# Designed miniproteins, single chains, continued (3), part 6

Each design is a single chain, and the fold is of that chain. pLDDT is the mean over its residues in the fold that is shown.

## One batch from the design tools (miniprotein)

Design m8191
Fold by ESMFold2-Fast:
Structure m8191 (fold): chain A 91 residues (1-91)
Amino acid sequence: NKEKAEKLLEEARELLRRAAELDPAAREELEAALENAEKAVKSEDKVKAWVLDTAAGLNIISAELLAKSEEARRLAREARRKMREAVELSL
């Protein structure tokens, strides 16, 4: 379901925006995570989608390590769950 996947990506984008506002040190990794998740959802190759989703997950882990705010880490983890669900719906 493309519509549901796009809605989940929009929700993830908003959560990541809020996380980056709370902790700018994590911004680049949070943006990279969203970019990789968006590419995964748009990919017609299931293997490529899986690799991109894995990369998005690693970007979130990097963002959590850089983030000093517990709330920013919480928002990043919530966004990661939504990104994973969006990718699964696009496969």
Scores: mean pLDDT 89

Design m8192
Fold by ESMFold2-Fast:
Structure m8192 (fold): chain A 68 residues (1-68)
Amino acid sequence: GTAQEAYTGGQILFKAGDYEQAIKAYERAIALDPNYWQAWRNLGDAYKAAGDTEKAAEYYAKAQQLNP
């Protein structure tokens, strides 16, 4: 699959409330395209929704670095 397919899968899982699987899908998108700033951003959202605000902040910072 492509980074975009993994990202889209993550969005569907996130919308369904499956944050654990959404995180895995976004991590796959980043593994396929490390510059995919939207995937870093959404990984932050997924960690925040899961209650890990510190990890969310780290991923938001990475997204900001890639797309200021």
Scores: mean pLDDT 90

Design m8193
Fold by ESMFold2-Fast:
Structure m8193 (fold): chain A 98 residues (1-98)
Amino acid sequence: MSDEEIRREAVKLAREGVDKIVELYKNGASKEEIRKVFLEMARKLAELASKASPETRDRIYALLNELASIVNELLDGKISPEEARKRADEAIERFEAA
């Protein structure tokens, strides 16, 4: 798997994971259920990172850390689901653009 293919798959996994987290939150899902979805996304991203070059690996972990911060703020009630979606989309776009 090339670094380019790994980056494309990481973007896809991150977008799908964020979509599911925001949907679950809007539908009143438990914090535990939302955390399980985040952890599954994180596991898949970590598996991609393990196959990547060191540069791409570091970038995947940076994205994962940004997404973790956003999800924690959402679960703590510090940001709206709309703001969480916006910040996640911006983080993913920065990752994709590099």
Scores: mean pLDDT 88

Design m8194
Fold by ESMFold2-Fast:
Structure m8194 (fold): chain A 57 residues (1-57)
Amino acid sequence: LSEEEQEELLEKLKEALKYAIENGDVATIGAARKEAEEYLSEELLKELEEFEKKLLE
């Protein structure tokens, strides 16, 4: 994925995680994490992890 495609994916995964966490959808949370690990750089993956942590607090 290009840098632009990775940023677009990050935004989509943030939306998916927010929705899944609000609804207790553990399967969707797992799927979003897997997509992030496959396609995002370490820097963007870390950003998603921080975003998820903030949603759980």
Scores: mean pLDDT 80

Design m8195
Fold by ESMFold2-Fast:
Structure m8195 (fold): chain A 91 residues (1-91)
Amino acid sequence: EAEELKEAIKQALAEADEAIALLRELSRDPRYAEAARRGIEALERAKKLLEEALKAAEAGDIEKAKKLAEEAVRVVREGLLPVADALAEAL
């Protein structure tokens, strides 16, 4: 479980970096600029939580790592709601 959790956190960090890059491009469109900026801020906060979660998992504190990862997921869900809404209206 510890190895699987560490791998999942590392994958989430990589996905967050990719999402930030995509939102940076999206922010160049005035229609999405504010939503994209809020999404980037949320992803940056989630990355800090995931980095702490990875550190906790590496130290063997699996319960702390899970709590931090859950907090990161919550931050992303709440922060990306405006982006998801704007994109859904555009589709």
Scores: mean pLDDT 81

Design m8196
Fold by ESMFold2-Fast:
Structure m8196 (fold): chain A 58 residues (1-58)
Amino acid sequence: SPPPVTPATLDDALRTLARRIAEGRREELEAQIEGIEKVNPEVAEVHRELLERAEALL
């Protein structure tokens, strides 16, 4: 089962995304979100918000 979305899980996700953005992989992350949106737009929106929050950590 996927882990529940908790504040601790959210922090870990944000740090992982921030690291990937810092590595120059932002376009890859955006493309992955577009792929998710075709299957589950609600999950894609959550991922977009996480990406924006992760970028704010840089």
Scores: mean pLDDT 76

Design m8197
Fold by ESMFold2-Fast:
Structure m8197 (fold): chain A 65 residues (1-65)
Amino acid sequence: ADEYHEQGLRLEGEGRYEEAIEYFRKALEIDPNHMEAFRNLMRLLLQLGRTGEANRLGGERLEQE
């Protein structure tokens, strides 16, 4: 999970936003409680105007208690 999150941050820093999104999603697929990957994915989706995907990610709740 951490390796995918780090790669996502590097890709975002390079302006490769689509690939960064993929890596943050992979991190969350492996660890659904990876709060840093979740925050970075939400921020990036909103930054790119992909508000529908951001709303789905937040509204459907990846976390269950």
Scores: mean pLDDT 75

Design m8198
Fold by ESMFold2-Fast:
Structure m8198 (fold): chain A 63 residues (1-63)
Amino acid sequence: MEERLKELEERVKELESKDPEGAEEARRYIQTAKTALEVGDLETAEESLRKAEEILRESEEKI
């Protein structure tokens, strides 16, 4: 899961110059996932990561 977080963070950085709003939204979900992992809420972490991936995918397709 930590490797998945790093991949998503890298994708957000690449997207910031082309779709800053999509990048910001994805970043918020990544932050939620990190907080959930810290408190051991794996279900919320997985849901937040899936949402971040969906936002990044949609934004990347629009470029």
Scores: mean pLDDT 79

Design m8199
Fold by ESMFold2-Fast:
Structure m8199 (fold): chain A 92 residues (1-92)
Amino acid sequence: SMYDEKLLELLDKLLEIAKKHASAEQYAQIEKLIKELRELIEKGELTFAKLAAFLQEIWELAKDLPAEARAEILAVLKEMADIAHDREEEER
């Protein structure tokens, strides 16, 4: 899916932001969530509800990051939410 490809690209962008700004422990937590989300996308098991839950968990971890990193992550999470809405509308 074109939407799944865009979501995977945004996951890579989240990892790059986290790598620049997060501690090793924070990065490991974010990387684990992103790996689980990537696996769901690749298996075709990602639902809108699951994506929303993962975005919320990533945002909770991002709150402890510097303001610049939080702003960049929030922008990516908003793009992911928009793509998820477009994907859900195509499935209707």
Scores: mean pLDDT 83

Design m8200
Fold by ESMFold2-Fast:
Structure m8200 (fold): chain A 75 residues (1-75)
Amino acid sequence: MKPKDKTQEALDYVEKKARELMEKGEITEEEAQRVIDEFKKRYENFKKKNPDIPDETKVKLLKLAGDNLVEEAKR
């Protein structure tokens, strides 16, 4: 069984942000899903490649990556 990952906070943060932008009409449903899917892909790869980075640092870096993906998706 996989232990609970603190970096889940970054995933939840990005998903919520993408959903909020979709609700405001700044991005489409398809764009919101693409942001979430791309972030999930980067999130999984980041965790696999960087196991030695502290969880606190991982969360910060992942939130920044998520913010960049959200900005790129804006209409």
Scores: mean pLDDT 76

Design m8201
Fold by ESMFold2-Fast:
Structure m8201 (fold): chain A 78 residues (1-78)
Amino acid sequence: SEKLEKAREEIAKAVRALQEGNYDEAIKHLKEAYELAKDFPEVRKEIEKAIQALKDGDVKTADEELYKAYRILEEKLR
């Protein structure tokens, strides 16, 4: 599950960027996670929602969608 582990790392980098207020950097990492999750449509859906929420300035929704994506990835990595 190298791609899933890499997707999880990119989501972690996106969360760090959000904590630093770097929303453009967060979106960049989420786009990388989206490409890595190409075989997992449920993960992609939540990442896409998080990217859209950040573009709309809705950080709360972005955090909720990222939590969902992270949870799905954790279940697939166990």
Scores: mean pLDDT 84

Design m8202
Fold by ESMFold2-Fast:
Structure m8202 (fold): chain A 62 residues (1-62)
Amino acid sequence: ISEIGAEITKKLASMSGEEVVEEARKLAEEHPEYKEKAEKLMERDEVGGAALIAGNLLLEES
């Protein structure tokens, strides 16, 4: 899990804030059960919330 987390962190760190937001929205659209949580997190901090969402969903897809 730590190894997968490091790879995901590296991927997100290589992306711009705009790219992270786009990836998070795309992943949330594929996971409707996560969409409500995604909207709440991004409402408070768009880029930070998007990074958390993308990181969690990429871990789920791994």
Scores: mean pLDDT 72

Design m8203
Fold by ESMFold2-Fast:
Structure m8203 (fold): chain A 73 residues (1-73)
Amino acid sequence: MVEELIKKGEEAEKEGNLEEAVKYYLEAGSEAMRRGDYETAEKAFQKALELDPSNKAARMGLASAKAALEAAK
């Protein structure tokens, strides 16, 4: 469940494990995209990008989620 992946990311951040947090946020974003939940996907990818600004997967995922949200309006 996307919510559980986000929670795991938040727990990893609290533990100082930023690499693990980025991984969980990327997984949450991908799962949200698969479900068509583009708003949740945007938030998850944005979190991953905040922790790792150089992460290409987070940047690409965020762009895709934003494009899907714009197309849905």
Scores: mean pLDDT 84

Design m8204
Fold by ESMFold2-Fast:
Structure m8204 (fold): chain A 73 residues (1-73)
Amino acid sequence: MEKEARLSEGLAEVYRRTLAGEMDPEEAEREMRELAEEMGYSVDVARAPRRVSVEVDGKTVTTLSGGVNGKEV
């Protein structure tokens, strides 16, 4: 459980840096993959930059999106 939270936070940070232009999508994909693999997870990264999904042993750990059904926070 705690590992899933940490993974989600790590992936969110990488995603944030990518959107800020501090890290290109290729580097972000590699970093996210390494983070998940180190924690024993599988990563399914969508080509669309506004969405990233992470799965653990066939179970969805988290899904990152650029928006929330058209509403802000």
Scores: mean pLDDT 57

Design m8205
Fold by ESMFold2-Fast:
Structure m8205 (fold): chain A 96 residues (1-96)
Amino acid sequence: MTPKEFFDKVVELLIKYYPERKEELEALRKAMSKLTEDEQFDYLLSFVARELAELRRTDPAKADEFYEEVKKLVDEIPDPERQALAKRVIDTARAA
């Protein structure tokens, strides 16, 4: 899975949870297409960590569901170093 594909799947999950955010999230998807793969990955990790932390504070049940879905996506990352980093970031965001 590419960082862009990962981001797209995360955005679709968030739109499902919060349809009112669709325009905001679609604009972020378009912005991502102008970044390099490494920049996309860095932004993706920061984005997921922030969204997970906000969900945990506002809707813990959706935060747990979001974490499990994102964890499945992390397992699909083909690069072992990127997969390990992504897992660490999301686990830290969930625990914080």
Scores: mean pLDDT 81

Design m8206
Fold by ESMFold2-Fast:
Structure m8206 (fold): chain A 88 residues (1-88)
Amino acid sequence: MLREELLEKARRAARLAVLGEEGDKEAAEEAERLAREIERRLRELGDEELALEVHRAFMREYAEVRGDTSIEEQEARFAAHKEKLAAE
């Protein structure tokens, strides 16, 4: 339950962050508040694996809502570069 709650809050924070970047100041403030709450809870839990999962959920939702593949493109470029180095 707590894990699912944090993942949902992370996705919501990502959606609000995109709106904030588009000029919605109230959405930007809400995104910051949610991010601080999530960070505090993760710090209290001390679960590094959960923290990584929550971070990934945020980044994925952010990319999807924005319609921006920057992070996925960066990961794809890194994977392609690693494959090319292994082939040489």
Scores: mean pLDDT 74

Design m8207
Fold by ESMFold2-Fast:
Structure m8207 (fold): chain A 77 residues (1-77)
Amino acid sequence: VQEAIEYLRQAAAHAHRDGNYKATSYAGMAIDKLLQGDLEGAAEYARRAYDEARRGGNDDAARYAQQAYDLVQQTLS
């Protein structure tokens, strides 16, 4: 959980720096879901953060969002 939160914080920071506020918002929502124990909601918002970062060409933000998504999915399995 903590490692996924750190990756989402990195995703949000890189997305915000690149001006991709939609990816930043979804990464923040994923963090909120992790803090609430909602792993399914966290995975959904991490996926959306990844999709928006990819759409914006924000490679670092996309990489961090994908790493967070993979960790959350591993926990759900």
Scores: mean pLDDT 86

Design m8208
Fold by ESMFold2-Fast:
Structure m8208 (fold): chain A 66 residues (1-66)
Amino acid sequence: SDLKKAQELLEEAERLLAEGRVREAAELITKAAMLQGNSKAAESAREAGERGDAVALRAGLHELKK
């Protein structure tokens, strides 16, 4: 299911953020948000990734994992 795929992407993104791989994590968080039908969260993750904003990406990831 798309929801299960989104959760797997969020788990991988969490690992990438721990490794400092911010842009790669942002791509996975954006994809996960789109799979959950959350276009606003997807846009926020894409923009945070462009800025290298790991704090915003961690916050968005935690919201999407709820």
Scores: mean pLDDT 86

Design m8209
Fold by ESMFold2-Fast:
Structure m8209 (fold): chain A 79 residues (1-79)
Amino acid sequence: MYLVESDIFGKIILKKEGDSYVVEEFIELTENSGIKLPIGTKMVKKEEIGTPDGKRKVWVFEYEGKKYYIDESDIIEEL
């Protein structure tokens, strides 16, 4: 599982299930997130894009035809 903190999601726990990531828990919601993903939402990781400096990856997810981005710097902890 991954603890993620971003301006988009707030603090959430994601569980890896094969090529998919499931929203397990919301720890802290941001008022500015604009995204309300229900617990149990299954997002498919479509690709990983390298940052221009080559030091990090950005995980690209798709849910209901929308793309969501998680930078590796947003991953606080692997649980």
Scores: mean pLDDT 71

Design m8210
Fold by ESMFold2-Fast:
Structure m8210 (fold): chain A 95 residues (1-95)
Amino acid sequence: KQEAIDTLRGIIGALEDARKAAESGNLKEAYTHLIAAQLLAVALDIIAPELREDVEKIRSKITEAGKALDAGDVETAIKYLNEAIELARKTLERL
């Protein structure tokens, strides 16, 4: 349980850092934090398989944010980052 909580907090932190970088126009930094969030989400699926459905939803939003960053669409990237953060926070609240 504690490992899942710590990993979710890590995901939220990485996504918040990605959002801040995107808001400042630093798309390379945003992408670096997005990759960190995705790797933590993969780890969460392994350590907490009971959260698989939540992890799949979070990872889907991270993937959409990455596509938006690749397209230079900062507004859409921030939208998906916010959705991923909300999903991760809701998952954390249930633990």
Scores: mean pLDDT 88

Design m8211
Fold by ESMFold2-Fast:
Structure m8211 (fold): chain A 58 residues (1-58)
Amino acid sequence: MTEEEKRRRALRLYLTSDPPLTDEQIAAEVGMTPEEVRRLRDTLWSDPEARALALELT
């Protein structure tokens, strides 16, 4: 997967999973580290471009 595909998949799993997945579970699913998933989650709501992408995915 490309880095963009990994980010989109991680965001989709974060936003749509029920019950909520842990950073470790999302990381294993998309081939990222848990630290990268946590950073993506943290920056999601502070970066206007990342936030816009998340809204498009929901």
Scores: mean pLDDT 73

Design m8212
Fold by ESMFold2-Fast:
Structure m8212 (fold): chain A 79 residues (1-79)
Amino acid sequence: MEEIIEKLVELAKEIAELQKKYEEAEAAGDKKKAEELLKKLEEKSKEAEELWEKFEKLANEEEIEEAKKRMLEAMAEAR
């Protein structure tokens, strides 16, 4: 279970970082970079959704709550 939680936390961090970079690219008017970052965001979001669905089927309520907390903390640190 820990391995799945670690992967979810890593994906949450990557998504938050990509969102920040996307916002910066848009603010700078770099349309090409913004489009590339959006594509990466879509790919990472899909991976996170698929992994989360698998995790929810295997995890108990305490594990789900812990994963959510760790993901939120990781996202906050990445921004």
Scores: mean pLDDT 82

Design m8213
Fold by ESMFold2-Fast:
Structure m8213 (fold): chain A 75 residues (1-75)
Amino acid sequence: SSSAEEERRRRELERRIVTLESALGLLEAEKSFYEMLYKEGKLDKATYDKQMAAIDAQMADLRADIARLRAQLAA
């Protein structure tokens, strides 16, 4: 029935959110790694800026996706 289908969809959305949150965590770790390399002088500023911008863009996209899925879950 409709209620059972809604519950199944809710569980699927929850699993998708967990997957995206895990991906976000990995990007946060990667960002910290590049910050460390730059601080230690092992990475030039241009490469650092480019990598940080790319990671920030990916994190922004993931946060937007998570927010959208959470809104669907709350509805």
Scores: mean pLDDT 89

Design m8214
Fold by ESMFold2-Fast:
Structure m8214 (fold): chain A 116 residues (1-116)
Amino acid sequence: LTVPPENIDKIKDKNEKALAYLFYGRLYYLQGKYDEAIKWFEKAIEIEPKNVRAHLLLGEAYLKKGDYEKAIESYRKAIEIDPKNARAWELLAISYEKLGKTEEAEFYRKKAEEVR
């Protein structure tokens, strides 16, 4: 998983390559470098469009940037792929709360509890 960025493109296995992209995205996210994190998460989605974790991490990076609409789009993609992902519903609720949409937020929070 600790492959230098310049060597990631040499990884033949799509899942390993996506994991490397998610690793670097998370590394930048933890440093508060959300624009860089987004680029790495988008690279993971390009090679694995149905990777639920990639969509969740992309949404979390947008949420940290204050781009709540893009965060919602990312979480909706995660829910489309895996409707039983309680974390995706919870993060969707948080994003709606940030937009001041408390009624929608409560609805999605209840959905998170239903799938736990």
Scores: mean pLDDT 85

Design m8215
Fold by ESMFold2-Fast:
Structure m8215 (fold): chain A 76 residues (1-76)
Amino acid sequence: AQAYLDQGKKLYWQGQYLEAREKYEQAIALDPNYKEAWLNLGKVLFKMGEYEEAIEYYEKAGELGKEELEKVKKAK
């Protein structure tokens, strides 16, 4: 799971959001309770303008997603 999270972060920093999304989805497929992967998937969706989906995944991230949830609410 960690290897996919790290690959996704690298792709995200390069602006490759679709590829980053794929890696985060792979991390979640290995560990559905991986809150950092849910947080980063939400960040990718926010960058892609998918605010409703970003909110859902930030909620799945729990406490880690709290600040990002507030940012999405202001962007709507």
Scores: mean pLDDT 78

Design m8216
Fold by ESMFold2-Fast:
Structure m8216 (fold): chain A 55 residues (1-55)
Amino acid sequence: MLEKIKKMSQEEIDKLVLKFNEGELSEEERKALAEYLIEKLGYDKEKVEKLVESA
């Protein structure tokens, strides 16, 4: 899953983030997106964890 996200365009990643906020992603997709944002883009881990728990 994470490897697929790394190959996505910025527009596709933005669409995944929107679906994440709407609660439309599967558990696997949420975990993979959270790992991508934390490890590859340098997002604040606390902010990403809050999104995972609230979406």
Scores: mean pLDDT 69

Design m8217
Fold by ESMFold2-Fast:
Structure m8217 (fold): chain A 64 residues (1-64)
Amino acid sequence: SLAERHVAMARAHIEQARLYKEAGDEDTAKEFLEQAQKWRDLAAQLGADPEEVKELDKEIEELK
């Protein structure tokens, strides 16, 4: 579904944010995290699985 694709995009951006943060590139990590938040918000609006949205919220919060 479109919601599932938005969840996948949010996860991809979270993964990139994590990798850049581990590499010490805080500015790039923050940009990917901001994009992850946007994809998460769109996924939630489209009716994505609440449990998947909660997992995205947890990962985003941990990377702030």
Scores: mean pLDDT 88

Design m8218
Fold by ESMFold2-Fast:
Structure m8218 (fold): chain A 62 residues (1-62)
Amino acid sequence: SREEIEEAARKAQERFLEEAKRLGVDAKVTVRVEGDNVIFTVEAAGQKGTVTVPGEKLLEAL
């Protein structure tokens, strides 16, 4: 469901930020859900990028 995808996206965002913090990397991550896709916007080391992940693939990563 969309709620499951939103929860998975939030957990992925939190995991990324925790890992970046442990590695001493200053990073920002925003997440949004569009239909069945999860879109992450990552800003780190002066660079900004966007990654789109199908919600089904994100759920499979659990």
Scores: mean pLDDT 77

Design m8219
Fold by ESMFold2-Fast:
Structure m8219 (fold): chain A 106 residues (1-106)
Amino acid sequence: KADSLHLAGDYESAIKEYEKLAEELRESDPVRAGEALLNLGQAYLALGKYEEAIKYYEEAIKLLEGKDPLAVAAALWNLARAYRKLGKEEEAEEYLRKARELLDAA
């Protein structure tokens, strides 16, 4: 379908931009790199590429942990959503618990 091809092309363009941004900022600004990786995860989730979305959310968590608890919680929430889309409800519940524990951490 022309509409589906157009939408996929827009996501492919966004993915390339966020991949470049994450690579360029990984060492100089890991928080902004982590935000770019969250956007990559979201784009892959929207495309139904759940395994790729999981990869980028896990990378985002690695860059953001100890630096931005709210962004890490958002990544964990989206990771749970990706696992739920794969029919992995137990894994989804575990990541939701981790997100809650992080937000409750003093």
Scores: mean pLDDT 79

Design m8220
Fold by ESMFold2-Fast:
Structure m8220 (fold): chain A 64 residues (1-64)
Amino acid sequence: SMREEIHRLLLEGASLGVKVIDLLVKARLSEDEEERERYLREAEELRRREEEIQAELEEKRAAM
């Protein structure tokens, strides 16, 4: 159902947000430049996924 899909997206978005924060903290604490860049790249990929989820949520809410 639409409500179940919205709930799933909200949970996925929340999970991604926590992972982004964790990666940004690891990047900040990293003393190795390559390791820092790796964490920042991973955080950027997850941020793009969060934007996709937000767009999908807006589309589903507009359809209700």
Scores: mean pLDDT 85

Design m8221
Fold by ESMFold2-Fast:
Structure m8221 (fold): chain A 97 residues (1-97)
Amino acid sequence: MKEELDKEVDQAIADMVTALGNLALSRGDYETAVEMYELAIKLNPEHADAYVNLGKAYLKLGEYEKAIEYFRKAIEVDPDNEEARKLLEQAEKKLKE
C-alpha cells in the first residue's frame, strides 16, 4: 500500500543518511555526524543503529549526558543491542569522572 511504500522509502533514505553520518564520524566530523543521524532518526524513529551512532558522536564531543540519552533510546528501540548497552556503561563512567 502507498503508506507502506512511503515508509520503505523513508527507511532506505534513513539507511543512506546513517551511512553518511558514519563516514563523517570516521573522519572526526562529529557535528556533521550528529546532523546526519538526527535526520536518519526523523525519517525512521525505530532505527536503533542511528541512535547508537548519534550517542557515539556525542560521546566524542564530550556531551556525555546526551550520549547516555541516545544510548538509552537505542535500548528502548532494540533491547538486545549489546553495543548500545556497552556504550551506555562507558558514557556513564565518563560522566562520573
Scores: mean pLDDT 82

Design m8223
Fold by ESMFold2-Fast:
Structure m8223 (fold): chain A 80 residues (1-80)
Amino acid sequence: SPALELIDEAIEALKNRASDEEFARLVYRLEMAAFYSTDPKEARYLEEVARVVIEARETGDYDAAIQKLKEIKEKYEKDL
């Protein structure tokens, strides 16, 4: 699933402490994927992932954000 791949990319970006430019591109890709999604559940999960990434950048608490994204991924996989 392209959506699951984007969630994995978000987790890896946080783990690697990616650059501001890489996070900006990632958030843009997540928001665009949510906007063009025909599945309302997929759109909601992608929007939540984007929110977690934005909040992690504001707070600097990347480890907590990684845990939240893993939980979101597990919930989304169960909802597939």
Scores: mean pLDDT 87

Design m8224
Fold by ESMFold2-Fast:
Structure m8224 (fold): chain A 59 residues (1-59)
Amino acid sequence: GKRLAEAEKQIAELLKKYFAGEISRDEAIEKFRELIKKYKDLPLVVKLATSYIKALEAE
């Protein structure tokens, strides 16, 4: 639905900013946690954001 598309755009923008060096790793993790809270009713978004948090924390 529209909410899933909005969440995907927000994830893409976060990744773009992180790889461009515009935000720190800690800030990116914090923003992904905010996305999980905002889209907690969408399992796909929760899984995607959680995977990115784990990847960022493991490095």
Scores: mean pLDDT 84

Design m8225
Fold by ESMFold2-Fast:
Structure m8225 (fold): chain A 66 residues (1-66)
Amino acid sequence: SDADVRENAIRGLVELGGLSEEEARRAVDAALAGDQEATRRLIDEMPGAGARAVAGALARGHGVRL
């Protein structure tokens, strides 16, 4: 479900990407909404390649494999 995808992605971004829960939540919500401009802006502001990879995968409708 969308809720499971969202919560798993938020957890991954916090635990592995080093983001705050608020930052992770904003990134995941932007990606799931399909707002490519908001997603691009968030990726540019995010620390770490892992966090960017997760955000990119969500924008394409894929789950996180870690």
Scores: mean pLDDT 61

Design m8226
Fold by ESMFold2-Fast:
Structure m8226 (fold): chain A 70 residues (1-70)
Amino acid sequence: MIDEEEVEKAVLLIQAAVIRATGDPEAGRILAQLVEESEDLEAVRKAIDEVMKANGDSELARKLAEEIRA
């Protein structure tokens, strides 16, 4: 059996780990926590994409996480 949601979460966690490794560990930490907590993986994927485009901005990561958790 393939759990497609669990595979998606694994991919998103890898992307969060890349953000953590490239210089802003706080942004990566926030996004990894968001992946584990969120039921809306599409919103999480978009948030990770935006943070990556912003070079791992932790303030943007917090803002997007707050919007998804609301």
Scores: mean pLDDT 78

Design m8227
Fold by ESMFold2-Fast:
Formats: sequence, structure tokens, C-alpha cells
Structure m8227 (fold): chain A 71 residues (1-71)
Amino acid sequence: SILEEAEKRLDEVIAQSLAENLSPQQAAFRMAKTLEDLIEKYNASDEEKSQLEALMAEKLQAFLAELAARR
């Protein structure tokens, strides 16, 4: 499903962003691009778009927590 692929892709973006020492803004940009690509590929419904937005918010919080722990 779109949500399962989005979760995997966002986890990959977090891992890459941490490995490359990207800023929160750069990480957020990559996450947004990933969601935009998935929305286009799957022709996501408004419900799916809302679920993806909620998932991105959750993943951004996880990234920020991990980044804070590393500083």
C-alpha cells in the first residue's frame, strides 16, 4: 500500500539525512519530495494524502529527537 511504502521510504530518508548530517530543513525537504513522488505515482486520494501528512509529521518528530540526542 501507499502507506507501507511511504513509511519505508521516510525511514530511509531519515537514515540518509542522519548519515549525511543534514539540517532539519534539508531533511524535511527530502521527506516532502518523497511524499509528493508517492502521491503522484499512486494517484493518492484525499484520505491517503491526510494519512501521509500525519505519517510525515510523526517521522519528522523522530528525526528531530534523534538529531537532538546526537548533539
Scores: mean pLDDT 83

